# Designed miniproteins, single chains: the designs that were tried, part 41

Each design is a single chain, and the fold is of that chain. pLDDT is the mean over its residues in the fold that is shown.

## One batch from the design tools (miniprotein)

Design m1397
Fold by ESMFold2-Fast:
Formats: sequence, structure tokens, C-alpha cells
Structure m1397 (fold): chain A 104 residues (1-104)
Amino acid sequence: SRAEELVEKIRAAPSAREQIDILYEALREGISAEELLEVARMLKNEDAVESIEAAREAGESERMQALFGFIVMASDILREQGDVAEGSRHLGELVDPLIAELIA
């Protein structure tokens, strides 16, 4: 599945930045909330699973559900690598265009 291919790419990526870039490219290519939920489950990222489910319960769009899942997964990757300040800045630069799409 697309989710399995994405998980393999993430696991093969040598840095947090590359892992986040892989997830971001999947969002740009239109990954569904369901596919991203499967990715989060395979990566055993319970926080991301809960975030996507909470957004769905709140009545958020599929795109918004996927965005929340991405933000949580990226934040967890950055915490594990220990460079939260630099990574938070990079994540902000990636997220701003996605928020602009949702407002438009």
C-alpha cells in the first residue's frame, strides 16, 4: 500500500529532517487522512493516531485531519533527535503553505 511504501522510506531516512520532508511530500501529493492514520499506526505513533481521530470527531476536513497528524508525527521525530528549536522553525515553514491552502 502507499502507507507501507511511505513507512519504508521514513525508516530508511538517515535524519529527522529527511523523515519530515518525506511526510511533507506525501501531504503535497494528497495523502488521505486514512492513509496517514495507517502510517501513524505502523510507526506506533499513538499521539498522531489520537490527533487524527480528535480532528475527525471535531468535524475537521480530511485535509485538516492529515495536517494535524503530520504536525504531531513531525514534532515527535524532532523530540527524538533533540534539536527542537531548529526543527520547530523548519516545521513552521512547511506548515504555513498547508494552512494557506485550507484558508483558500
Scores: mean pLDDT 78

Design m1398
Fold by ESMFold2-Fast:
Structure m1398 (fold): chain A 70 residues (1-70)
Amino acid sequence: MSKEEVVKELKERFAEVVLRYQDKLSPQEVLEILTEGKNRLEKLVEEGASIAQLKEEADRYLRELEEKLS
């Protein structure tokens, strides 16, 4: 799997969390969550991060979202 495919899949996971908690989120909060997730992954890609590091950061962000929105 290419790094681009992994980044796309991880962004889709952020969108799934947004969909699951949509009744608790304003449109602005939705954009903030998706933008933050995108920025975290893109920063790591620019720094030459491995696929494993991208997945670790995504898992960390997903955990932060679950703790905030649960």
Scores: mean pLDDT 83

Design m1399
Fold by ESMFold2-Fast:
Structure m1399 (fold): chain A 75 residues (1-75)
Amino acid sequence: MTEKEELEEALKEAEELKKEGKLSEEELEAFRRTLALYYVTNELEEELVERMKELGLNEKHIEEARELIEKKRAE
């Protein structure tokens, strides 16, 4: 799988977690913003984190998004 496909699958998992009540709508939207930024800018991981902070996402949202992506990559 490419990074794009992996992030798309991670987004689907995040949407499922929201439906289960494990993620808030704000957290899901933050993850979608992260995914969109990664596709548009083709950033390295470190640059992606910095841009998420610029978008006003807090450290918690960044860690949750990173954990979902890492979980998907590990599967």
Scores: mean pLDDT 59

Design m1400
Fold by ESMFold2-Fast:
Structure m1400 (fold): chain A 57 residues (1-57)
Amino acid sequence: SRLEQEEQLARLLAEHRDQPLSNRQIGEKLGISPSTVTRLKRSIGRDPSRFLSLFKP
């Protein structure tokens, strides 16, 4: 589902925060297109509180 993809992306971003991955690399790891990665990143950015524990400043 979309929520599962968002959770997978959020965890992947948290895992690679020190060495950020490109949208292409994220897409390859998650089995989705880079365009879908961009869309999911925008969705997470609109409501980051859902993943606050993974992205604590």
Scores: mean pLDDT 72

Design m1401
Fold by ESMFold2-Fast:
Structure m1401 (fold): chain A 117 residues (1-117)
Amino acid sequence: ATPEDVADSIIAIVESVTDELIAALGQPEEELAALLARWRAGIATLSNEGLRLILTALLDVAGGEISLEEGRERVREGVRRLAADYGLSPALVERLLEAAERALDRLAAARAEREKA
């Protein structure tokens, strides 16, 4: 695949995971815990470390395990590793960072709303 194809695929995965996690954050604690466990198991099977770092950061922010700032730091490291592995241009790195940071912001907002309920 081209570097552009890799970036587009990762953005699609990040957006899909984020939408699933936001839906789960509106559910009872048992359903949220079950989805987080399923996603953690799936992520553990991924061969790419950068992608695992990004997706684990999304899950950990959604689960309240880490702060939004810690999630951003892990996403930046994950994108750095993906850029090295797939030869991503600075423009593709910026697109991935924007998508992942937007996902983190959405998850942090949904988590904060859940904690008020």
Scores: mean pLDDT 87

Design m1402
Fold by ESMFold2-Fast:
Structure m1402 (fold): chain A 115 residues (1-115)
Amino acid sequence: EKLKEYQRKIEIGRALLFGVAETEEIAKEATEIGNSIKSLEDLKKVFDEYEEARKKYIEYLKKKDKEETIKKLEKEIEELEKKAEEAKKANDRVSYTRYLFRAVWLELELKELKK
């Protein structure tokens, strides 16, 4: 349960802060939260929730089986790179961009996990 909660918060934060939503559902939720931001304090809260969720997500992954988790992330990154190339050949710019951003963020998570 907690893993899904952290993943959702990370995806919403990415949509809000970087304008890239992994799904239409996340895009809608991010838009609703964005419309509720009325102050610098509200914006800082979004940044803090994103960072906290990301740190807890990495902690959760480390508690399972660090080596197995690393292998799964590396495989997922490889599969996303292949899907990105397939989307590029199909001239699907939206899918290409989504797969590349997902791959980059998994590489960042992998880098943090390996520390």
Scores: mean pLDDT 79

Design m1403
Fold by ESMFold2-Fast:
Structure m1403 (fold): chain A 73 residues (1-73)
Amino acid sequence: SVAERGIAALRENFSVSNLLSALKELVPEATFERVGDSLRVSAKGKTVDIPLAPEDRERAVEAAEEAIRVLSA
């Protein structure tokens, strides 16, 4: 799926820009807010927080996968 390919790309080269591009493609109505060390993504009455600290890269990719699944439904 597009989401699976997007997540694979993020695992190889994680960046906030690549994350935003994937989310905008899959959830074009989403809004984004930086809250401390997290990216807050909101769409369709739902909100998901994605950690952005460098030490949380693996957790960030997993959270992004969950956000795409939950917000694109």
Scores: mean pLDDT 73

Design m1404
Fold by ESMFold2-Fast:
Structure m1404 (fold): chain A 65 residues (1-65)
Amino acid sequence: AEKEAKLKALEELLKAASDLVEVREGPDGSVEITSKTGSVSDRLLAVGLAVELRLAGIEARVVLR
């Protein structure tokens, strides 16, 4: 119930951020988040999303290209 509500909130956040952030599944089932630009704002958004996923119990990391 609690984790289910957090996952729905994260899915909504992901949709809102889809223009700035790429999200993909890693080979171990973890989530990889990459900013689509080199801007500080986009990188901070990627970090924020990774933190929210980790708080929901999902292993997530930021990948800088």
Scores: mean pLDDT 69

Design m1405
Fold by ESMFold2-Fast:
Structure m1405 (fold): chain A 89 residues (1-89)
Amino acid sequence: APPPPAPPSAEELKRRERERVIRETALALRAIGEGLEVALLYRKRGDEKKAEEALEKGRKGAQYALDGDFDKAEKLIKELRKKAAELKK
């Protein structure tokens, strides 16, 4: 039988940790940015309640990203992007 794969080096583990932090941070910032965009568009229409809901969705998407739940984060980002596109018409 082949020997078990060698454990990753300390350098490889640090690289993986850095990549994970970058991915989580980038996705979190995207979620917040999309939430802010939708909130601004709703505020321009006088809909403060929907503006607050958009900010909360952005915050929730950021939290999912930081928790490593990329699928849930991306789903909220996609919903916010779709809403921004609809509101810009």
Scores: mean pLDDT 83

Design m1406
Fold by ESMFold2-Fast:
Structure m1406 (fold): chain A 91 residues (1-91)
Amino acid sequence: VEIVAEAIKTGDEELKEKANAELKALHAKLKATKTEPEVQVEEMKIQIEIIKKADLMPELSEEEKEVIKFLEENKDKPPEEIVKALEEFAK
């Protein structure tokens, strides 16, 4: 995830290609070893980590910031409960 954040901050084309390869590998690994709710939660955690490392927090909407806050406060909850709560936010 650090290489993805670096690619976003610098705009380096070679870093972007490496970042895309890393994200594809992570996505494949998550799908192979985890349930769908677990994959969704892990992907959200990865996105939050990238956002923080790339200093993208000021560019987020208030709604997106609330979702990040909810995920951080509930990181120790079962993935199924996290996904269900997020689905209720979308309604």
Scores: mean pLDDT 71

Design m1407
Fold by ESMFold2-Fast:
Structure m1407 (fold): chain A 78 residues (1-78)
Amino acid sequence: SMNRQRLQQLAQQIVNTNDKAQQQSLMRQMLAIPGIGQAMAAMLRDRYGMPADDVIAAMSAATLQAFARRVLAAMAAG
């Protein structure tokens, strides 16, 4: 439950900021969450063929916000 609450807080902060550097920092924190965050990092690596940190560095602000919105939508669905 703590990990789920932290994930929701970080994802909401990414959606609410227009600062790309802040979005990237929050995204790294989100992916560092034990279990669920680490699973998302693995999914990004598998999807893009590069380490999650390199994926985050390459993402646009719009892509970072879209990813965070998908996380919030998935949490709302169950």
Scores: mean pLDDT 85

Design m1408
Fold by ESMFold2-Fast:
Structure m1408 (fold): chain A 69 residues (1-69)
Amino acid sequence: SVSDEGYKIFKQIMDENLPDMKKKVAEIKKKAKEKNVPPITLSIKLFSALSDSVGDSVDKAVQLLKQKK
């Protein structure tokens, strides 16, 4: 079913994005420390980076579903 396919894609997105998310978080923290960024600004940057990472994976998932026959 579409639900079962969606769940498999969800797991794939999680597995593929965890390493990239960790890398992006580390880079943002490093740059924030170099620029002496306030904690609130750091939190906003972290959430924005996570949103971008998930968005890319959703686009790929949609393309895979469109190729379904």
Scores: mean pLDDT 65

Design m1409
Fold by ESMFold2-Fast:
Structure m1409 (fold): chain A 71 residues (1-71)
Amino acid sequence: AEEYARQALRLAEELGDEHLTQLAQRALELASKMSPEGAEHLEQAVRYLEAGDVEGARRHVIKAIEDAELA
């Protein structure tokens, strides 16, 4: 989870999307509390960012945060 959260944060910062950067920072803070399902959402978010699908990435970062916060 932490590795994918850091990768998503770097990609969000490179993109210059402030909201996605804040979401990725939050996901990184919560990475140790994520289930395997939450970690999979971060991995998918990274793949979406690499493909240029910012909204797909945003949706999956939010799902990862929800996974950690609802635990």
Scores: mean pLDDT 82

Design m1410
Fold by ESMFold2-Fast:
Structure m1410 (fold): chain A 100 residues (1-100)
Amino acid sequence: MPRPSEEVAKKAAELAKKAVEAIFAGEAGAEEAVEALEEIERLAKSKDPGTVFAAEIAASMVAITAGVLKAAGEELPAEVEEALRRAMEAATEGAKAFGY
């Protein structure tokens, strides 16, 4: 598996935490969640395989959290759902491009 730099790993972890915390805030956190997910999408579109791997882990952690909340009957704001979908699509395509 490709290894991210320490700086990239820290940034990906911070973005995942920010997105998760913002999702738990509901509508009040929607803008912050979208911003964090858009940054994860940007990292997933990197030409560096370590950066893409870190983004894939971050996007997956947010997606699992969102999935658990939705299974519990919570609704996510539509803009957050779309930003998460874009981040996951970018991470999946990045992983395929690097064979991971």
Scores: mean pLDDT 84

Design m1411
Fold by ESMFold2-Fast:
Structure m1411 (fold): chain A 70 residues (1-70)
Amino acid sequence: SPAGLANGALAEADKDGSGTLPKSTVIDILVKYGGVSRERAQALIDRYATGETVTGSQATQVLQAVAELE
């Protein structure tokens, strides 16, 4: 599934296992595997994360929001 591919890519990008990633990295993964525009991915991430990094739970919330709107 697109969500499964995106989740796998998020795990691979988290090289140190911190559970946090730069917003730019999460946006790139959502665009590539989630099938959303970069503008939409940015807006959704900014809604759930206020800093420069995104937690795995925040990324999952964005993926769920994308799936519900398709």
Scores: mean pLDDT 72

Design m1412
Fold by ESMFold2-Fast:
Structure m1412 (fold): chain A 70 residues (1-70)
Amino acid sequence: KAARVAAAGALMSEALKTIKAELAAGNYDEAIKLQKLMARLMQAVSAGDWAAAEAVAEELKRKIEEVKKA
């Protein structure tokens, strides 16, 4: 449904913003890990695999929270 696509888009936007902030701060390893999770989320969404997309989205959200606290 449209709500899932909007939620995935919002999370990818937040991930991209966090990746840019980490790159600017010199935290390249964390930025690369976030980029890989974002790519996996995009692949799952494009494939219509919402179960996989939700699992990756939860992992990505957790990683964003960890990075923001560090």
Scores: mean pLDDT 79

Design m1413
Fold by ESMFold2-Fast:
Structure m1413 (fold): chain A 100 residues (1-100)
Amino acid sequence: SILQATKDEVIAAYANIPEAAAEVARLAAATTVEEFVRALLALNIAAMQHVIDSGKLSPAQQERLRERIAILEKVLAGKPESEEEKLLLEAVQRLIEVLS
């Protein structure tokens, strides 16, 4: 299936990021479009955290990534506070509906 092929590609892309192992496992276990989309968001958070933890970013770049992580964490938790967080949650919900 297209979903399985996409999972396999994402798993392969993140195979060398040990910090993302739990999120990769969640993505592999996803059986619904909602589970798959939520797992992708969690994997994106883990990937950004890995980049911060690399120590290669400037303070300004680290802050920008932390702000992005905070937005995605609130969206993933279903607790949007800002207008950007609310719009992103609506976009994620619409994506799940269209792909289901």
Scores: mean pLDDT 81

Design m1414
Fold by ESMFold2-Fast:
Structure m1414 (fold): chain A 82 residues (1-82)
Amino acid sequence: TELLKARIFAHSLLLDARRRVEEAKKSGNKEKFEEALKYIDDAIKEVQRLKEKYPELQDFFDEVIAELNRLKKEVEEMLKKL
C-alpha cells in the first residue's frame, strides 16, 4: 500500500512536470518556463527522498529522475532561446 502510494505520487510529479513544460512551450512565456524549471527541481528532490525511503523501488525512481532531468535540460535549452 505504501509502495503503491509512493509510485503513484512519483508518477504524478512526472506527469505534472510534463504538463507544465508543454504549457510553457505553448505560451512562449519566460515566467512559465521558470515556473516549470522550479517544479522540476522540487519534483527531483521529492523523488530522491522517496528513493531513500523505498529502496525496493530504486529502479522505478531512477527512471522518473532520469525523465525529470531530461525535461530540465529541455527547459534550460528553451530558456536560452527566449
Scores: mean pLDDT 88

Design m1415
Fold by ESMFold2-Fast:
Structure m1415 (fold): chain A 100 residues (1-100)
Amino acid sequence: SLSEQVKELLKNIREATERAIRLAEEGNLDLAKEELERIIDGAYEFAKTLPEEFAKKVLELADKTRAALEKAKTGEEVKAVAEAFLKDFEKIAEELIKKL
């Protein structure tokens, strides 16, 4: 079902974001940014499959995260971007699951 697909995607996004956070904490800034860029690209693709209301929320989050990531110069800043993305994405996903 769509609900099961969203739950699986949320799990995968969480695991990938936690990996990006670990890379940032280890000082591997370039790999942490590449991982987050991949996650952001995935969020743009996911938005194309959603009802318009949720598509808008995911697109706004992806745009905000991309802009913040481009400005991030340190592992601490990349970690903060990743944590903010995950928190907001989980909130959107939970709202979507409740309406399915």
Scores: mean pLDDT 86

Design m1416
Fold by ESMFold2-Fast:
Structure m1416 (fold): chain A 87 residues (1-87)
Amino acid sequence: SAMMEKIKELVEEMIEKIKADPRVSEEDAEKLAKELREIMEKSKSVEELQKLLAELSRWAKEHLDEEAYRAVEGHLLELASKINEVA
């Protein structure tokens, strides 16, 4: 759908922001980029996407350091806001 294609663009923009964020290591940024792309490929609806992004947020909280987690959480909240604007 046109909406899911727009959301895919927003996810790729967030991946670029995460990779550019000095608070996130190159290794963590690459892992997050891979997971986000897999989430987008797997998601058939906004509801499924939101569920998988929430699972990624929980993963980040458990596995990233506090600074990296705060950075990723900020990017995910911005993405959620933008998705709500297009959905």
Scores: mean pLDDT 84

Design m1417
Fold by ESMFold2-Fast:
Structure m1417 (fold): chain A 87 residues (1-87)
Amino acid sequence: MANVVVTATAKPGQVAAAEAAAKEVAAELRKEGLQAGVAANAAAQTVSLGITADTREEALEAARRAAERLAAQPAVESVEVTAAEDA
């Protein structure tokens, strides 16, 4: 198994909207058989989406799709993907 974290930086005052968007992405990834969870940090104005898949390739592809969807959200300023690791 491999894990990857996608971190979205919310626009000022938009962390709740960014968290809602990340939860929708996580729900869709879970329907595909992936493990996905969301954590918000209001002080940092960030939302983290953790993804776990059977392979590093699958985890990175899921992270790429999640990052593209989060970057398209009006509440999101920027998105960063952490390198995949064995889980």
Scores: mean pLDDT 82

Design m1418
Fold by ESMFold2-Fast:
Structure m1418 (fold): chain A 79 residues (1-79)
Amino acid sequence: MDMDTQKSNDVMQQGSDLTQQYSNIGVDVAIQVMTDTMAQSTDNSVSGQMAGGVLQTLGVQYQPQISQGFLQASQQRNS
C-alpha cells in the first residue's frame, strides 16, 4: 500500500524475463547467478532489483538452493 506499485510491477516483469532467459542453463545455475548478482549489487542497482524479483518468483520451492547460493557468493567474495 505504501509502495510504488508501478516500479514493483516493472521489476517483477523484468525478473520474469530473466528467469526465462536463465531457464535454458538450468534453474540451479540461474539461482547461483542471481544470488551472486544480489551479493555484488548496491541499493540503486537495477541488476540487483531484477535478481531479487527472480529469486522471489522462485522463492518457496527453491529456498534451500537460494540459501546455498548466497553462502557460496559470500565465500567467493572472501576468496
Scores: mean pLDDT 59

Design m1419
Fold by ESMFold2-Fast:
Structure m1419 (fold): chain A 97 residues (1-97)
Amino acid sequence: MLVEANELLARLLESFGVPRRLSVAELLRAMLDIDELSGLAERLPDGSIALHQLDGSRVRLSPREYVERLARLLRDNREVTPPVSVAEALAAWEAMA
């Protein structure tokens, strides 16, 4: 499924060389890569993801938990059109593995 980023997300994606219209799988990959490059996330050797929070705390997430969190944030902020469900995001992520 193709989605289109809103102006704020599109500017972020384009600053990293990512197009504003992309598949859900490409969006999830791009967002994880951007979070990692920005120091917000770290991929661990066991495949889990460490997420750095505003209070300085570090939360360890499975890839599934990270994708669920990201999908909820994208929906809550209306960052993509059409809106992506958590189930659609998880299906796209699993298909990439």
Scores: mean pLDDT 82

Design m1420
Fold by ESMFold2-Fast:
Structure m1420 (fold): chain A 76 residues (1-76)
Amino acid sequence: SAVDELAEELESRHHVHASEEAARATARALAKQHGLTVADIRLEPLPGVEVPGARALRLTITFADGRTGSALVLVR
């Protein structure tokens, strides 16, 4: 589905985002490319995940139709 494709693309980038705001901006841009309307974006820390030079966060997108997608993102 478009939601699953978006989540996979967010995780597959292996990119360390400059900030939590940058991660949200990337998620919104990908949602727009897939024709999905974003209702909410949440970022939650993943304290069990160790990545040198970055914080691991779970990014959860809630869409206007009630669907949700989640991806692991890295933030500096």
Scores: mean pLDDT 79

Design m1421
Fold by ESMFold2-Fast:
Parts: structure tokens; sequence; C-alpha cells
Structure m1421 (fold): chain A 88 residues (1-88)
């Protein structure tokens, strides 16, 4: 039997994943691109959304090691890009 809480968590996961996907599409090709304050804020938001997606997946018991590794890799790339921007 699926609890109301589980349905709400699945909806939150869907929303966070959709928002992260849209944002990643906007900045994906620019992860190695020109540094800017706007890019830094988008990267920070992406990291926040990726952390939320990973946390929700863990709470829901969703185990996809390849997908989780890809999300963690994207987060690491975003963090490195923020460090690059902060050196300017």
Amino acid sequence: MEEERRRKLLEELRKAFEEAGKLATEIGDVLGGKPSPELKEKLRRLIELLDRVLALMEELGIDDPVFIANLRGLKEQAEKKIEEIEKL
C-alpha cells in the first residue's frame, strides 16, 4: 500500500528532476564555457537540485548506481566550475 507521503515524495522528485534537467540543459554546454556571475548562480542552483534529487532517491529507495554516479559527476563538474569563477 502506497502512503500519501510516498506519493508526495515522488511528486517532489519529479519536480526537482524536471527543474534540474531544464537548468542543466541551459548550462550543460557552458560547464567548460565563459565564467560569469549568472553562470555561478545557475551552477549553485543546479547543485542544490542535484542534492535534492539524490536525497529523494535515497529516501524512496531508488537504486540506480549508473544514474546516481552520473548525477554525482555532474555535481562535481558544477562545483569545479564555481571554483574557477571564484578565482576571477
Scores: mean pLDDT 76

Design m1422
Fold by ESMFold2-Fast:
Structure m1422 (fold): chain A 69 residues (1-69)
Amino acid sequence: MKELGEKAYKKGVELGREAARQGLTIGEVYERIKKEAEELAKEVGELVAQQWLLYMIMGVGEAIFEANR
């Protein structure tokens, strides 16, 4: 659980940095994360997938703040 959250956050930071470099919108990034969370929910259940999605969103936010420095 803790390990999954840390991995999700790091992946979110990476995705956010890539999005900033490519000029992707926040909506486009969110749709990608949401789709991946929906697929993950089929394997590990809704609660774990929702936690993963939350950590991914936090990571994306961190990368966006870094890009606006």
Scores: mean pLDDT 78

Design m1423
Fold by ESMFold2-Fast:
Structure m1423 (fold): chain A 70 residues (1-70)
Amino acid sequence: DIDEILEELKKLLLKSAKSEKQRELAEEIVKVHGKRIEALENNDLEKAKKLDEEGKKLVEEFEALLEEEE
């Protein structure tokens, strides 16, 4: 179930978040991923691909902040 996947992703990211900025990025990642899934459900593969790239950039920013906290 897609909604369960989004909730699990949110929990995983929030569990790893150590700062308010990381929590904000986690919420944005989940939001973008949700939009990507809606695009896939509407068979809009071009929009889904663009949202996937956007989500990957947000994940990279989130990971960079985690490394900085070590």
Scores: mean pLDDT 78

Design m1424
Fold by ESMFold2-Fast:
Structure m1424 (fold): chain A 94 residues (1-94)
Amino acid sequence: SLEEEFRRLVEELRRLLAELAELSREPETPERRERAEELLRRILELQARLTELVKAGLPDALLEEAEETLSPLAEAAQPVLEWMRERKDKEYAE
């Protein structure tokens, strides 16, 4: 179902965001910076897939659940969290 796929993608996104948050706690090195960039690229791919599911008409409650799940990682992943919020607002306004 779309709900199951959405939850799987949110869980994967949460895992990637947790790794990004861990990198932010460590001293910055070129190696860690490159890894963070790789994580961000993967996160953007997941965002695109999540956008497709949102456009398919997922319940607003699932979007809220996803935002709550990702909120603890917001400091390290603010751009991703803002994207999800913007997607919700735009879909709701139209």
Scores: mean pLDDT 69

Design m1425
Fold by ESMFold2-Fast:
Structure m1425 (fold): chain A 95 residues (1-95)
Amino acid sequence: TDLINTVISLLKKISPKLKKSEKSLVSSAIKVLETLQHKPLSEKQLSLLRSIKTLLEELLKSDSVDPELLRKLLSHITELEVDDGVQVLKSAVLG
């Protein structure tokens, strides 16, 4: 979906402004999103992606990274990664 491609693009733009640990989390999120590009998304995943997009757009409007907005962004990314991880494990067991 266009939403996934937009979020990936925004994540790549914010990545250079982040700490090494945060960059690693963003890189993992991009890989998860790339695997989801050809799959139907749940309502929860779509809601998380919309929230991530909004937070990224807000973070990118400023030269300084807002720590509170960054914390919310990382929380949403972590939740999205956990959900995909379960689906990947199920696919590996059944395939």
Scores: mean pLDDT 71

Design m1426
Fold by ESMFold2-Fast:
Structure m1426 (fold): chain A 79 residues (1-79)
Amino acid sequence: SMADLEKLVLIAQQVVTLLQQGRIDAAKALLRAQIAAETNPTIKAFLEQMLAIVESSTDPAEAIAQIQALLQKKVREML
């Protein structure tokens, strides 16, 4: 739904902002909290993919690029 897409965009933007600020642990904590609270399996899977990117990346800039690419792909799939 459009509401689900808006929610994903908002969370992804918050994660990117934290990564740009070098707040890696805060970005991980936000994603873990959102995953724990989420009941929609599609949104939960997307959040888990973002967390995996943040956890596996050694460079915040690479993590940001991968999250943006993942979001762009998801937007195309939902539109």
Scores: mean pLDDT 86

Design m1427
Fold by ESMFold2-Fast:
Formats: structure tokens, sequence, C-alpha cells
Structure m1427 (fold): chain A 73 residues (1-73)
């Protein structure tokens, strides 16, 4: 359980940093690839995580990253 919580926390922090950066400036193609990879990591952690509250937080970050990618197109 602790390992799943730590994995979720790390990926959430990484996603939050990327969201802040993405809101400040236009995303390059390389930036979009990084956001897409982060979405994949968040989905994997969400699938393995039994905690409903953490799964909800992970989904919220996934949605925010998807929104940034869509707005960059």
Amino acid sequence: MLEQEMEAGVEIVAAAVLIVIGKKHPLSEEDIELLEKQIERLREVKERNPDEALRKQLEEYIEELKKLIEEAK
C-alpha cells in the first residue's frame, strides 16, 4: 500500500509541475510528448491504486493534462 501511495504522490507532483509550466507558455511538440507520457504514467498508477480518493485525484490531473494538450493543438 505505501509503495502505491508514494508512486501516486510522485506522479501527481510531476503532473502539477507540468500543468503550471504549460499554463505559462505555449507547448512545443516535445512538451506535448512529455505531457502524453505523464498521462500514461498517471493512468497506470490509477489502475493499480485501490484508494478511491487517490484515483479521483489522478483522474483530475489526467483531465487537466489532456485539456492542455487539446488547447495547444
Scores: mean pLDDT 77

Design m1428
Fold by ESMFold2-Fast:
Structure m1428 (fold): chain A 119 residues (1-119)
Amino acid sequence: SENGLTEELKEKIKEELIKKGLSEEEAEEAVELLEEALTPDELGKGLLFSENSPYSEEFQKLFKELVKENVDHYADEPLDVNSDADVELFISKAVLTENVEALAGIALSLLKAAKETGE
């Protein structure tokens, strides 16, 4: 897949989200949001923080705060959530290493940000 998410990896992320207390429907929605966020734009940049991002500034800010709460403990170094490049690098590394727990935390952060901002 162009976003690095295989069907097997998506199923593992869904299972981790259910284990974290999400319903099957909520877990599926979170994985769909993760797939969309990881799809590169027409310039090959990730959609989350690109100039053409469909996500509002409020969504982006809340997402970064939630990522720190849900995934920071999986980073080798403290994650600077004020650096879009550091957050994007962390996400890319999580996909490359198939870090299911980190990816589940990212997906959960996307779902919570979407719910709070109405996106």
Scores: mean pLDDT 72

Design m1429
Fold by ESMFold2-Fast:
Structure m1429 (fold): chain A 109 residues (1-109)
Amino acid sequence: EDIFKPGEKIKVTVNVTNEGEDGTYTIQVVAEGEDPLTGAPLYLPVSEPQTVELKKGETKTLTFDVTVPFPNGKEKILARVFKDGKPVATAEAKKVSENEYEANITVTA
């Protein structure tokens, strides 16, 4: 389990490859937890969203500054991609160094 300190800043690098259609895409980093009442996944925004234009076959690298809340031990860091307000791709960010995470995400929609 990654030990986060309250208020610690981590860097999340997201490599987005568009294999779908040309368009405007929004990428956001979220923490995935569980609803204690239902056990359903909850997605808590931990970064500001970034909007980019991606052509088919294009790869862009985006960096997000994330301020870590106090963790409850079940959180995953995810990169989510939206088109027209709908989620089209999600990938887990994996720890690559002490304060750095990386997600590789492919859009096929």
Scores: mean pLDDT 76

Design m1430
Fold by ESMFold2-Fast:
Structure m1430 (fold): chain A 100 residues (1-100)
Amino acid sequence: SLEELAEEARRLIEELEEKLKAGELTVDELQQMSQRIFELLGRIARLDPELAIELAEELRRVLDWGIATETDPELRRALRGVRGLVEGFIREARELLEQQ
């Protein structure tokens, strides 16, 4: 079910981008969605670290756009927090890739 995990992760990243573009994303939704995305990315990284890095880089692009465009200080701060977690994840996944 690697394909199913990757499809769910992509779907959530796309939903996050759509909510950000619509101005409908709340801090609570960002927390819930990012928690689920990181759960999926962690599972994918154990099977395919390269795919997990690719998906994390997609999430990073969405977050960078959100940080640049968001006017709510609380949501922008939360987006920066998730952005930091993405950088940590990418670093750890790259270390796993180097061990193969």
Scores: mean pLDDT 89

